# Designed miniproteins, single chains, continued (2): the designs that were tried, part 78

Each design is a single chain, and the fold is of that chain. pLDDT is the mean over its residues in the fold that is shown.

## One batch from the design tools (miniprotein)

Design m6868
Fold by ESMFold2-Fast:
Structure m6868 (fold): chain A 80 residues (1-80)
Amino acid sequence: MEEAKKYFEKGKEYLKSNDYEKAIEYFQRAIELDPNLAEAYYNLAVAYLKMGDFEKAKQYAKKAIELDPNLEEAKRLLEF
């Protein structure tokens, strides 16, 4: 869990700096270590959405909702 959190936090830093490719890389590493980290899937969806990859954004948003049905932000991504 500690390593997954480390990669997740790094991914969030890159997402905030608009480095979407690195954000995706770090979120992918986080979910490899913790496949049930719903928030990492949601942030992957956000990063792909920012890059214009709507298919991947939808895919990861759905996975986030499957893991955490109360993740309202992920549901909002599927409305577009």
Scores: mean pLDDT 83

Design m6869
Fold by ESMFold2-Fast:
Structure m6869 (fold): chain A 75 residues (1-75)
Amino acid sequence: SKITKEQVLSDARELLKMYHEKAFDDETFLIKLRDLLTYYKNLNREDLLEDVRNEILKNAPPHLLEEIEKIFNEV
């Protein structure tokens, strides 16, 4: 596989960092998260989605948890 667990965790951490630094709003964060997960799924790396989910949920704002869970369930 061209993508590693280390890379997907790094991608998730960068997305969260940018969100917390107010680089983008809630709506844009959710769009970027969906795009990232769709990218991993298209690479046949669904095995890494649980690692990404755990990293995102650990650091995500509480008011977005329901929408984040929905995205993980839809991809």
Scores: mean pLDDT 84

Design m6870
Fold by ESMFold2-Fast:
Structure m6870 (fold): chain A 70 residues (1-70)
Amino acid sequence: SADEELERLAERAREEIRRIAAETGNEEAARAALEDLERAVAFARRRGLSVEQARAMIEDILADARARAA
């Protein structure tokens, strides 16, 4: 289902954010990114967004997390 695919995408994004924290030492940026991710996932579920739209939002969050951590 779309919900299961969305949760899988969210789990992978959480793992990537934790990797960014481990590589950069920037735990504050990682915490902010995890909060952004949880809000985005909740929004996607509430709005019934497609998996493609949710993926784009998550990719933007990961890009922002990398930029903030640098």
Scores: mean pLDDT 85

Design m6871
Fold by ESMFold2-Fast:
Structure m6871 (fold): chain A 79 residues (1-79)
Amino acid sequence: SAEEAVLKSVEEAVEEALKVAEEAEKLGFTELAEELRKKAEEAKEAAKKSIAEGQKKMLELRALVELARLKIKKAKEEA
């Protein structure tokens, strides 16, 4: 179902965000890592209450993950 697809997408986004947070923390981006973990938890909790809220928070989380990936890439290239 569409709801099951959204829930799976939220789970995948949360797992990706947690992996990116771990990488950010290892590079010294502690605040970014904490923000990623917080947004991942928010997306997970939102999905439990409403598919629409879960989807919205998932899109916000994916945007933050992309921004984090760019910051990590730049840090590695400048090191």
Scores: mean pLDDT 84

Design m6872
Fold by ESMFold2-Fast:
Structure m6872 (fold): chain A 67 residues (1-67)
Amino acid sequence: LPELSPRALAAVERVLKEMSQRTFASLDEAVAWAEELARKYADEAGLTPEERQRVLQVVRDVVRAWF
């Protein structure tokens, strides 16, 4: 797997921490929530579009593994 930059990794960790504090009725709801948080935290961290896409992919894969 391509290694994440420290800023991208921090964004992933922020999303997953927020996600772990909630329960979801479906995978679709969890993925949609994770993607919204990933976009927000990637933008706040000043990530490039390429890093933003990697963060989105990683959070989707991790959240899907929870179901």
Scores: mean pLDDT 78

Design m6873
Fold by ESMFold2-Fast:
Structure m6873 (fold): chain A 58 residues (1-58)
Amino acid sequence: SEEEIEQLADEAVKAYTAGDREKAEELMRKIAQALGIEDPLEALMEVYARRAREKREA
C-alpha cells in the first residue's frame, strides 16, 4: 500500500542516517520493486516527490 511504501522510505532514511547502509539499501530495493523503478535511489526520491505533491495543495 502507499502508506507501507512511505513507512519503508522513512525507515530507509533513518537507517542511512544511523550508518546502516546495508539496511538502507535493502529497504530502498523493496520500494523500487514495489514501484517498478529500477534505481533504488530514484524510487526513494519518487516516494518523497509524491508526498511533497500531496502536501503542496493544502
Scores: mean pLDDT 78

Design m6874
Fold by ESMFold2-Fast:
Structure m6874 (fold): chain A 64 residues (1-64)
Amino acid sequence: SAMEEEKKKNELAIEEAEKAVKAVPGNEQARKLLEEAKKDPKNSKKYVEEAMKEARKYEQELAA
């Protein structure tokens, strides 16, 4: 069903965000955003996007 597909997408997004946050130690803001995503499933997409954004920004900084 559409609800099951939505849940699977959210679960995969959270897993990807977890991997990104773990790859970047010291990114406290991304880690906190990920924790909020796990606590509030209704707002999880927003928190996951914010966490991914923070992780990418940090990776870009290291590459520069």
Scores: mean pLDDT 70

Design m6875
Fold by ESMFold2-Fast:
Structure m6875 (fold): chain A 110 residues (1-110)
Amino acid sequence: SEDYKLNLELEQLEAMLRMLKYVNPEQSENLDLLIELIEAIINESDNSKIKEILAKLGLSEEIQEKFLNLSKKDQIEIIHEVIKAIARKGLSKEELSKLIKELIEKKLEK
């Protein structure tokens, strides 16, 4: 099933985040929030839980709603791009927030 494949991709991304946390302990707070986001998506958690995590990542309520309106596939692609960026260089909380917002807005454009 498609959902099974998407959940496997999320589990792989979670493993990557745990590895990055080991290599860059200074990024632990940001990486833990991204792990929580992945787990919330896998578990099909309430929108309120996902919004809470996105708010802790520094996203406005407007951007939180935009993320929730994306397909699961697009949500996964955004998380993957964020992980690639962190792996290339550590991101501040402000840089992480700006990147996520930019990626969400880009997915809403054709």
Scores: mean pLDDT 87

Design m6876
Fold by ESMFold2-Fast:
Structure m6876 (fold): chain A 81 residues (1-81)
Amino acid sequence: SEEEERERFERLKRELEGIIKYLEQSLKNGSTQEQIDSVKQQIERLEKEVKTLSKEYREELKPLLEKAKELLEKVEEKLKK
């Protein structure tokens, strides 16, 4: 239903915002490889779930997903140094 899709959209949005916040904190305070591997798996799962939403919801979540991926790349590069 439209209501169930909206609830799913809101859940995915909150999860992406949480990941973004976590990765921003990881850039400042550091993180472990195990924690980053876990976050990477979470982003991969969320990307698959976002692709199942209607076009309008996908377009709203795409910038958050792209930001999460960009922050993940920055954290992974910092861990290599």
Scores: mean pLDDT 87

Design m6877
Fold by ESMFold2-Fast:
Structure m6877 (fold): chain A 102 residues (1-102)
Amino acid sequence: NPELEEKLKKLQERLDELGVSPEIKELLLKLFLYHQNNDIDAILELIENSNKALRLLLVMTGVVMDLPLEEELAKFSDEEISIMMKALKDGLSVEEMEKLLK
C-alpha cells in the first residue's frame, strides 16, 4: 500500500527529527500500524509491555488518535499526566521523563 508506506516514512522521518530513540520510534510505529489494522488487542499488549513513561506516552498518543484507551489513561494520576505534558512541551528526553515519573 503506497499511501501507508508514505505515511510510515513521514512518521519515521519526523520521529528521527525529534531525536526519538530507536526503541521509542519502533513502539510508535507499531502503535500506528496496529491502529491502521484496528488491532486493539495488539495495542493493549504493546502498552502493557512498556515501561511507565513509554506506557503513558503510548496511551496519551492513542487517545489523541481516537483509540479507546480512556480506561488505560485513567490508571495514571492527574499529576503524572501533567508531568508528561510539561516534559513534552519542554522537549525533555525519555530518560528525563522516566526520572520525573519515579
Scores: mean pLDDT 75

Design m6878
Fold by ESMFold2-Fast:
Formats: structure tokens, sequence, C-alpha cells
Structure m6878 (fold): chain A 97 residues (1-97)
């Protein structure tokens, strides 16, 4: 998952505020793409794709929560917000599947 790779990069670069903020921005972009994929799958009645997107969203949320533990407070807050949104979208996708 692209979001998991972003979370790993945030951990590696936690002491570099610019790289951390860039990584958060990419995580937000990945979340938006997954949200759109879930909406597309729901409209198409593609239950298999909804389950796939839900799994990706949950995996992303877990990776972001782990990255947040070692991040600067500002970055940690943003990562946790993205993780909470990812979990909410995963629950919606699972209910639609």
Amino acid sequence: SAARKVAENIKKNKDDPLLAEASVAFARMVLSILRLEAERARKAGDKERLREVARELRAAAEALKEAAKDAAPEVAKELLEIAEEAERLAEEAERAA
C-alpha cells in the first residue's frame, strides 16, 4: 500500500519537518484515491473490490498509527486524523460489501 510506504518514510524522516509534512500530504492523497475507489466499487456493485479497498484502508490506518507514535506532535495529530478517516471508510466499504 502506498500509504504504508508513506508511513514508513515518516518514521525514517521523523526529525525532518519538511519531509514529514510532504509524507503526510501524500498519505492524504492516497486516502482520497481509496475513498474514490470505494465509491466507484459501490456504484458498480463490485463487492470484491470493496473488500480489497477496506483491507487496504485498515492496513494504512495501522501503519499510520504506528508512525504517529514516534512522530513530532503536529505530524502525529495529522497521521492519527488520516488513520481515523481510513478506519471509517473501511467500515463503510465493509458494510457495502
Scores: mean pLDDT 80

Design m6879
Fold by ESMFold2-Fast:
Structure m6879 (fold): chain A 65 residues (1-65)
Amino acid sequence: MEEEIRRLAERAVEALRAGDWETARRYAEKVARLIEERFPHLRVSAEEVLEALAEAHGLPLPPAP
């Protein structure tokens, strides 16, 4: 579970670096779903995941939908 979350987060970061906002959001959605499944009391959105990853890696946020 945690290894899969890490793998998907790495893919999202790669997409953010490439400027592929659609792919980054898709991987962030998968990460958010896995976090909610692992921690049912914790609600996170794909947008929150993307924001956290972008901030952690010094990358710009994807444009708003």
Scores: mean pLDDT 76

Design m6880
Fold by ESMFold2-Fast:
Structure m6880 (fold): chain A 65 residues (1-65)
Amino acid sequence: SADEEVYKGVQAYLEGNYEEALKHFEQALKLDPNNVTAKSILEQIAKNSKDEKIRERAREILEKY
């Protein structure tokens, strides 16, 4: 489910596995394009991540949905 993908993404993010986290958040949006939690987290990552590549990838995912 989309909620399970959000859960997996949050766990990966807390572990510092940012690319894995982004894959899970994108999968959540593929399952539910209106998932408010996944969009909100991706917006925070796009604005606040110290890694430019991670910010750019979060923006790319948001642009698709």
Scores: mean pLDDT 87

Design m6881
Fold by ESMFold2-Fast:
Structure m6881 (fold): chain A 74 residues (1-74)
Amino acid sequence: SPADQNIQALDVEFSRLVEEAIAAAPSEEALLAFLDRAREVDNELRRHIAANPDTPVAALLAELRKRVAEIMAA
């Protein structure tokens, strides 16, 4: 289904962003704080996919990247 494909794409990109954060984190405390906020974003996007299965994958991935970048800049 479109929802399943969007969830798979979200999972792949989220894992990639987490790997980048692990490599770039200045401390374990900073990494844990990042992971908590990033997980909230992931959960919000999963709920959006469930409600809006026809959302273009590019828009979902762009939103994930944008919000993760905002967390990393904080």
Scores: mean pLDDT 85

Design m6882
Fold by ESMFold2-Fast:
Structure m6882 (fold): chain A 76 residues (1-76)
Amino acid sequence: SELQKEIDLALARMALSVLKLDENLTKEEFLETAKLVLSSIEDEEVKEEALRLAKEAARELGFSEEEIEEVVEELR
């Protein structure tokens, strides 16, 4: 349902926003949390938007472009 998609996306946005508050977050901790968030999403379009938000969060946390690409591959 459309409502479920909106809920899933809102929860993903919230989880990724919380991760951005931890300046000492490791790549492994980020990946573990992002995988849990994305694995709960069944809709492909919502999952792609959540993946885009995860990339943005990783970039804001100071991960390198190489590390961001590794994260993207692991989350697909």
Scores: mean pLDDT 78

Design m6883
Fold by ESMFold2-Fast:
Structure m6883 (fold): chain A 64 residues (1-64)
Amino acid sequence: LEEEIEQARRDLEKADEMIQKGKELANSGGEEAKRKGDSLITAGEIMKRRAELRLRQAQRKLEE
């Protein structure tokens, strides 16, 4: 359970980094860069949502 919480926190941090890098890439210019940036943002948002759900479930199990 503790390892699950730690992994979820790492995934959350990685998701935020992905979103940030995606935004920087989308702003760097060029159609290819924008496409890659948008893809990274989408992937990061999906990872963030999954990590948040897993974190909630793991924390609840640890408490009960």
Scores: mean pLDDT 80

Design m6884
Fold by ESMFold2-Fast:
Structure m6884 (fold): chain A 89 residues (1-89)
Amino acid sequence: MTEEEVEVALRGIARVVGGALPHVPESKRDELLQAAVKAARDVLEGKLTPIEAVRKVGDAAISLAPSPEAQEAVRRAMDEAIEEVKKRL
């Protein structure tokens, strides 16, 4: 994986976390941040592509969202992050 692809992945992860945090209960935010850190590490180790990393963090955030409305808001944030990643690859 190139340094540019790593940067794109980390920006995508940051974007989905930022979009998801308002929709995840405060008690579950550490769990979401741990998922983001793991995805970032897996990207740095070449185990995940940028899009796969954003999806893993998005899916974790969706699982932590307490309502269908919160889950939909997180899905939207994930989709926006994926489209931004695609434009920069």
Scores: mean pLDDT 85

Design m6885
Fold by ESMFold2-Fast:
Structure m6885 (fold): chain A 60 residues (1-60)
Amino acid sequence: LSKSQEAEVLRALGYMAYSLGDYELAIKKLEEAIKLYEEAGDEEGAKEMREELERVKKEM
């Protein structure tokens, strides 16, 4: 998988963790996704994930 595709998998895992109430795991997976989007040069994906991360943090 490309780094962007790997980031999409981590994004999906983060959303799954959030839906199950595991906010700590959700934050970890979204942070990993941000790093992979940045490494892939996908600044739009990275920005979207930073916004989702801030939303998740508000639930803690």
Scores: mean pLDDT 81

Design m6886
Fold by ESMFold2-Fast:
Structure m6886 (fold): chain A 79 residues (1-79)
Amino acid sequence: MLSKEEIKKLLEELYELAKKVDPEIADQIRFLLSRVDEMSLDQVLAAVEGLLTLTKGRLPDNKELLEKIEEVIKRIREG
């Protein structure tokens, strides 16, 4: 199963991508990063799935960010 340190690295990569496109999505990711150590893996997965839903609503044409969020979800589920 994916470690919390590996999850943080994936979220940091996602944050770097998001901060260039949407500051609000970036702030959500930053908040998640600050909370990861206090959360279960199921809670982290639910939060990232929520980010995917938010991003689809706000930035439906940003394929790069959407694909990166989906990659993070897959890595958490499969790890």
Scores: mean pLDDT 84

Design m6887
Fold by ESMFold2-Fast:
Structure m6887 (fold): chain A 73 residues (1-73)
Amino acid sequence: MEPEELEILTRAGVIQVDAAVLIRYSEDEEVRKLAEEAARLAQEAIEAALAGNLEEARKKLEEAEELLRKARS
């Protein structure tokens, strides 16, 4: 596995866990919605990375990280 692929998979996994916590335990509907979108993008990043589409995976990962940052604001 390439170092870049491993990095993307690791970061996406962290996003999925963080998003799952927000979805389950946040009382704010907007926070839950942002976390759901972040989890979806992180899953798409994992799928792209496993398919060898590292550029698409990185783009999806960055979008997921932005949504999680907004959810935490």
Scores: mean pLDDT 85

Design m6888
Fold by ESMFold2-Fast:
Structure m6888 (fold): chain A 94 residues (1-94)
Amino acid sequence: SPQIQRFRDLVDQMMDSTDFDQMYTLMQQMRRVIGQMMSGSSDSSRTQVTSLFDQITTHIQNIYDNRDNPAQVSSHRTQARSYMDQMIGVIRQS
């Protein structure tokens, strides 16, 4: 799906961003893409996707907060990608 690829690209851009204003803009774009992908989805699927998106954003925040610690950055990047793959799995099933 072009929307799934767009979401993956936005998450990657967000993880690589060091600019707060850019991160805010990327977050708004991610929310818009999720809204488009979840149009017509069940409440259960929406709740699961929202929970997984919150996990992605939590780990991205931890990348930024720990940006001077390569081990923490690597760990949080791995977790963010894992939650992204789980979220895409839910979207594909809904």
Scores: mean pLDDT 85

Design m6889
Fold by ESMFold2-Fast:
Structure m6889 (fold): chain A 95 residues (1-95)
Amino acid sequence: SLKERVEELKERVPSMSLEELREALEELRELLLEFMKKLDEIPLDEAIELLELMLELAQEILERTPSSDVELQMEAGALATSAATLLVVLKKEKK
């Protein structure tokens, strides 16, 4: 499942090299794209939980990226911002 793939990626991130972090960010970007395409098929509570996990993972990648790698910093920051924005939108759908 999408959730299992995100959780597996999250467990690997703490031990990753810089090259592995770049690959992880690309994998997370693809997971977010798949999430967005299937958003209407996911129960709202599960969608919020999954998106919160993806946001946390994007933030962890950003935190672990050296400030000297401006490109990776910008890419991780952009992904975190996108996830955070979508999370605000989904939470507004809850009463």
Scores: mean pLDDT 84

Design m6890
Fold by ESMFold2-Fast:
Formats: C-alpha cells, sequence, structure tokens
Structure m6890 (fold): chain A 73 residues (1-73)
C-alpha cells in the first residue's frame, strides 16, 4: 500500500526531472531520467543504480562549472 504511493512519487519525480532537463537543453540527461524511472517501475534496481551514476557524472560536471563561475565573479 505505501509501496504504491512511493512508486507514484517516483513517477512524478522522474517526469519532473525529464521536463527540467529538456528545458535546460540536456536531452541526454532527460533520457537517463526516463530510463531510471522505467527501471524503478520494473524493480530493476541494478539498472536503476547504473543510470543514477551516469546522471551524477553528467550533473557533477555542470555543478563544477557553476561553482567556478561563482568564484570568477
Amino acid sequence: EEEKEHIENIKKYTEDMVKKALEQGKPEVAELYKKLGEAILNKDYQTANEYLKKISELTKEENDKAMKESFAK
């Protein structure tokens, strides 16, 4: 019962993250969030963890750039 609510929350989260990534011009990140959501819904947590690592690697690069820009000003 609570599991169903968590699954719905994950669906909304991944849909929101896909939309945000597309708005930021990052279709590759959006694709990874979409695949992450599908893996979680299929209870394929091993594949979900692989997509999370790829997302983290891509978003870490952007976070590092944002920090450098903040220090430059």
Scores: mean pLDDT 72

Design m6891
Fold by ESMFold2-Fast:
Structure m6891 (fold): chain A 60 residues (1-60)
Amino acid sequence: LSEELKEDIDEGLVRIWIGIAKLIAESEEKAEEVAEAAERGFEEGKSVKEILDKANEILE
């Protein structure tokens, strides 16, 4: 696999995980914050791990 293809796959997996996290979030406010943090992370070129770590902090 090319590195670009692997990055696209990882982004898709993160989006699926964020979708699931939004469903289990205890509040709509936290769900929106998770979604915003993920989109900003993608825009800034953050790694998958950094995006997931930020999402977990919000859901805590």
Scores: mean pLDDT 67

Design m6892
Fold by ESMFold2-Fast:
Formats: sequence, C-alpha cells, structure tokens
Structure m6892 (fold): chain A 84 residues (1-84)
Amino acid sequence: SMIDKAKELLEQAKKFLKEGKYKEAFELAKEALMLLMSASEDHNLILKGIGYLLRGIGYELDGKYKEAAEVFIEGAEELLKAMS
C-alpha cells in the first residue's frame, strides 16, 4: 500500500539522517510525506502535511538539508500516527 511504502521510505530517511546523508534523507522523507498526504482522506491532515511541506522546502531553499530532513520526517511521522 501507499502507507507501507511511506513507512519504508521514512525508516530509510532516518537511517540516512543518522549517517549524515542529509540530501538523501530529506528526499526520501519528502516523498514519504507526499505519499501520506495522497493516501489521506482527512482534509485537516492534508493541510497539516502542506504546512510541514512548506517549512521543509523553506529549509531546502536555504541549503539546510539536515533541518529539511528533520521537518519532513516529523511531518510524515505525525501523519502516519494519525492514520494508524
């Protein structure tokens, strides 16, 4: 399912974050967040996801890839918890 794929991407993103692979971490975490937003039928969760997406993109534009990864991971974990 989309949710299972998002869980796998999220765990891989966390591993890359621990390894200092910040660009790979934020790319996977962003994909996980976007998949969870697409799988959700709850408009409030989708709006919350958009908030995390915008915040993470802000860090990405500043070249702050570690902070971007942390924000996308946080957003994906919050959506996943609400959907489980």
Scores: mean pLDDT 89

Design m6893
Fold by ESMFold2-Fast:
Structure m6893 (fold): chain A 55 residues (1-55)
Amino acid sequence: MSPEVEEELRKALNAASQARGLPPLPDDVSLEEGAERLGITPEQLERLKAALEAQ
């Protein structure tokens, strides 16, 4: 578990939400739930996590 990657991922999802005119993700919503709302598949979310961990 990487809290740094989780924070960066949540930040990226919130930025995507804002760019689309959608409200930010609540703290009680999982990253998977937030990604689904934006049309991001679980596979795409896992690739984003891997990419952030590789940086």
Scores: mean pLDDT 74

Design m6894
Fold by ESMFold2-Fast:
Structure m6894 (fold): chain A 75 residues (1-75)
Amino acid sequence: MKLGERYLLAGKAALASGDYEAAVKMFEKAIEYLPEDSPLAAEAYRLLSQAYEKLGDTDKANEYRKKAEEIEKKL
């Protein structure tokens, strides 16, 4: 759990600094270590979607946004 939270924080820092490729990698790692259907996992998917939007990958952005919405519906 703590490791997933650390990757989530690192991804947020990368996103804030404009390092969108690094943000994607950190959020993907966060998702690997966070509980599957958790508020933190939903947040990680939403931020991953935002990072892909910044990279111009609208298909992946939409995919991860839907994944976040699916998790949020279970909470």
Scores: mean pLDDT 83

Design m6895
Fold by ESMFold2-Fast:
Structure m6895 (fold): chain A 59 residues (1-59)
Amino acid sequence: SKEEQAELGNRLGAGAVAIAGSGGDRARAEELARQAKELYEKAGMPETAERVYEAALAA
């Protein structure tokens, strides 16, 4: 469902920001952010998708 896709996107996006913010593996953080963006886009939330992706890249 769209709700399940949004929930998965939220969890992956939070993980991406946490990894990037802690100075962890940038490539892994970007991969998770990309997956989160795709999930939010499938959930019909393209603005949220872009915000989550930008937040992970800015961390």
Scores: mean pLDDT 81

Design m6896
Fold by ESMFold2-Fast:
Structure m6896 (fold): chain A 58 residues (1-58)
Amino acid sequence: GALEEEARRLLAELEALLAESRHPILLVAKTDLQRLLEEGRITREHLEGARAALALAR
């Protein structure tokens, strides 16, 4: 679904930025988002959290 596709896109962005910055918030956001995606429990709030982590680490 659309939420799952957005989650995969955000995971790719988190992984790319984490490879360069090694920021702890990116690792936490990536791990949580990946787990929730595997469990089928992705919500809009989780996607917003991932976006916030990306913004903070940039």
Scores: mean pLDDT 81

Design m6897
Fold by ESMFold2-Fast:
Structure m6897 (fold): chain A 59 residues (1-59)
Amino acid sequence: SSSAIQEQLRRIDEEARRLEEETRRRLETSSPRQGAVIYSSTGILLSSLDFEKERLLES
């Protein structure tokens, strides 16, 4: 159980990092207004990943 949780946590963390990196690339060529929307969307997705992470840690 603990090993499975640890594995899932690593995957969630990696996905969050990939999402952040992709967002940074998109922001480089986006307008400030588009950037705000991109940040909001990424924030929601990251919050979902963080919620999943908390569920795993709740035991």
Scores: mean pLDDT 77

Design m6898
Fold by ESMFold2-Fast:
Structure m6898 (fold): chain A 69 residues (1-69)
Amino acid sequence: SLEEAREKLREEARRIVESHPDTLAAVQAVRDLVDKAVAEGKITPEQGEEIRREVLRELAERDNAALAA
């Protein structure tokens, strides 16, 4: 289902963020992952935007933690 595909993609996006210490590289990799999934019909464009916003939030939190350390 689209919901199952969305959750799987969220997990993959999280792994990309965790494996890319460079924020710009992480953003680009997640963008490519989401765009490909939308193009293949695995998720809707709205679901893709939700995943992108979630990743940007996580990256901002990570950058804040690094600045505080």
Scores: mean pLDDT 77

Design m6899
Fold by ESMFold2-Fast:
Structure m6899 (fold): chain A 81 residues (1-81)
Amino acid sequence: SRERELLLRAIGLQIRAIGLEFEAELLGDEKAREEAEKALEYAKEAMRYVDEGDLEKAEEALEKAEEYLERAEELLREKRE
């Protein structure tokens, strides 16, 4: 179902965001940590919207979570070089 798909996406994004936040802390990258924290917030919000039956808002929140997650990845990629 679409609800199941969105929930699995939200869970996956939460796990990835937590991992990036931990990596950012180890590397001392405060900006990457902030972006990862924002990704986690939006991923949690997406799960809340799925529980409420608002799949459109859930999709929007997932898109925001992915955007912030990508920003964190980009910052950490630069730091790793």
Scores: mean pLDDT 87

Design m6900
Fold by ESMFold2-Fast:
Structure m6900 (fold): chain A 69 residues (1-69)
Amino acid sequence: SELSAEELEKQQKVVKTMKAIMDKAKDPFNPEDVRKAMLELGVSEELVDEFLNGLTFEVAEKIYEEMKK
């Protein structure tokens, strides 16, 4: 049960991260607008590059933590 709650929490972090980026982006289908939105939310350039090359749970968690600072 605890492990299932942890998985759900990870999914919620990913969803919240994606929503924040998409809400901030002028055009969520434009990679440059997505990049700009992520940078404005306080995400590092390295992490933006990792996100645009392929989203993983680890990358999503790092983005979530940087956005919270």
Scores: mean pLDDT 74

Design m6901
Fold by ESMFold2-Fast:
Structure m6901 (fold): chain A 69 residues (1-69)
Amino acid sequence: MSKEEAIKALEEAIKALEEGDITAALSGLHELREQGVHPEKAERAIELLKQGKIEEALEVVREMLEELK
């Protein structure tokens, strides 16, 4: 996955979370983890979403995006 593709995937995950589309956000985060894009933070965000901690997961995803820019 390119850096530009990873940034787009993270932006799409943030939008999905803001719109309440947890399934879309989880799919994007699983792909980012599998491609090795901040895999520990991606896993943390996935676990937070599984626990219903949407705001905490959104914070982690935003941190991943800032670290790539």
Scores: mean pLDDT 83

Design m6902
Fold by ESMFold2-Fast:
Structure m6902 (fold): chain A 60 residues (1-60)
Amino acid sequence: KPIYFSPEVQEILDKLSKLEREGASKEEIMEELEKLIEETKSLSEEEKELLKKAVEENLA
């Protein structure tokens, strides 16, 4: 969705935030991100790029 996060993007962000709160390492969070992107076929390339950038900047 062009002006807000899709439910798929929000679900991925929520899962990654939960892992960070549980003490997961940066490597574990990045691995889970890649897995969720592969499992979520409805993600656009722009949404995939946004998720990777969010992890690099906020979880790095």
Scores: mean pLDDT 73

Design m6903
Fold by ESMFold2-Fast:
Structure m6903 (fold): chain A 81 residues (1-81)
Amino acid sequence: SRRRTELVAKAVGYELLAIGHELEGDYAGAGEAYERAGELYEETGDKESAIKYYELAVEYYEKAGDKEKAKEAQEKKEKVE
Protein backbone atom coordinates (compact mmCIF):
# COMPACT_ATOMS: atom_id res chain seq x y z
CA SER A 1 0.00 0.00 0.00
CA ARG A 2 1.04 3.66 -0.35
CA ARG A 3 1.00 4.01 3.45
CA ARG A 4 3.38 1.07 3.95
CA THR A 5 5.71 2.33 1.20
CA GLU A 6 5.74 5.82 2.76
CA LEU A 7 6.53 4.44 6.24
CA VAL A 8 9.37 2.24 4.90
CA ALA A 9 10.81 5.21 2.96
CA LYS A 10 10.74 7.33 6.15
CA ALA A 11 12.38 4.51 8.14
CA VAL A 12 15.21 4.30 5.56
CA GLY A 13 15.57 8.08 5.81
CA TYR A 14 15.99 7.83 9.59
CA GLU A 15 18.55 5.00 9.17
CA LEU A 16 20.66 7.28 6.94
CA LEU A 17 20.19 10.20 9.36
CA ALA A 18 21.40 7.99 12.24
CA ILE A 19 24.55 7.08 10.28
CA GLY A 20 25.15 10.79 9.64
CA HIS A 21 24.83 11.57 13.35
CA GLU A 22 27.26 8.73 14.22
CA LEU A 23 29.85 10.06 11.73
CA GLU A 24 29.59 13.47 13.47
CA GLY A 25 30.01 11.88 16.94
CA ASP A 26 26.41 12.74 17.89
CA TYR A 27 25.51 9.44 19.56
CA ALA A 28 22.33 10.88 21.14
CA GLY A 29 21.10 11.98 17.69
CA ALA A 30 21.99 8.56 16.24
CA GLY A 31 20.00 6.83 19.03
CA GLU A 32 16.96 9.05 18.43
CA ALA A 33 17.05 8.44 14.65
CA TYR A 34 17.38 4.64 15.11
CA GLU A 35 14.48 4.70 17.61
CA ARG A 36 12.28 6.50 15.05
CA ALA A 37 13.26 3.96 12.36
CA GLY A 38 12.25 1.16 14.78
CA GLU A 39 8.88 2.81 15.44
CA LEU A 40 8.18 3.11 11.69
CA TYR A 41 9.08 -0.54 11.03
CA GLU A 42 6.88 -1.56 13.98
CA GLU A 43 3.96 0.36 12.41
CA THR A 44 4.47 -1.57 9.10
CA GLY A 45 4.40 -4.90 11.02
CA ASP A 46 8.11 -5.59 10.34
CA LYS A 47 8.93 -6.78 13.86
CA GLU A 48 12.40 -8.07 12.89
CA SER A 49 13.52 -4.63 11.65
CA ALA A 50 11.79 -2.87 14.58
CA ILE A 51 13.75 -5.02 17.09
CA LYS A 52 17.03 -4.44 15.20
CA TYR A 53 16.67 -0.65 15.19
CA TYR A 54 15.50 -0.48 18.81
CA GLU A 55 18.66 -2.47 19.73
CA LEU A 56 20.76 0.08 17.81
CA ALA A 57 18.95 2.91 19.62
CA VAL A 58 19.82 1.30 23.00
CA GLU A 59 23.50 0.95 21.98
CA TYR A 60 23.82 4.58 20.84
CA TYR A 61 21.93 6.02 23.82
CA GLU A 62 24.34 4.03 26.06
CA LYS A 63 27.31 5.48 24.11
CA ALA A 64 25.79 8.95 24.69
CA GLY A 65 25.49 8.22 28.45
CA ASP A 66 21.68 8.62 28.32
CA LYS A 67 20.56 5.76 30.57
CA GLU A 68 16.91 6.89 30.63
CA LYS A 69 16.51 6.92 26.82
CA ALA A 70 18.38 3.60 26.56
CA LYS A 71 15.86 2.09 29.03
CA GLU A 72 12.90 3.52 27.07
CA ALA A 73 14.24 2.06 23.79
CA GLN A 74 14.82 -1.32 25.51
CA GLU A 75 11.19 -1.29 26.74
CA LYS A 76 9.96 -0.58 23.18
CA LYS A 77 12.06 -3.51 21.92
CA GLU A 78 10.61 -5.86 24.59
CA LYS A 79 7.03 -4.91 23.61
CA VAL A 80 7.75 -6.03 19.99
CA GLU A 81 9.53 -9.31 20.97
Scores: mean pLDDT 88

Design m6904
Fold by ESMFold2-Fast:
Structure m6904 (fold): chain A 61 residues (1-61)
Amino acid sequence: MLIEEGRALIAEGRYEEAAELYRKAIEENPEDAEAWHNLGVALAKAGRNREAAEYVEKARA
């Protein structure tokens, strides 16, 4: 599943690729709160803390 693939990318330090994969998961299912949360985590690890906070907040809807 896309979320599991994204987690593997994060574990490898490939944060930008993980973020792109989670964006695709959100395009397929915009109601997937886990995908929104994981996108925020990937962005934070990539140093995009401001964007990360926005996506984590969307996951709490």
Scores: mean pLDDT 75

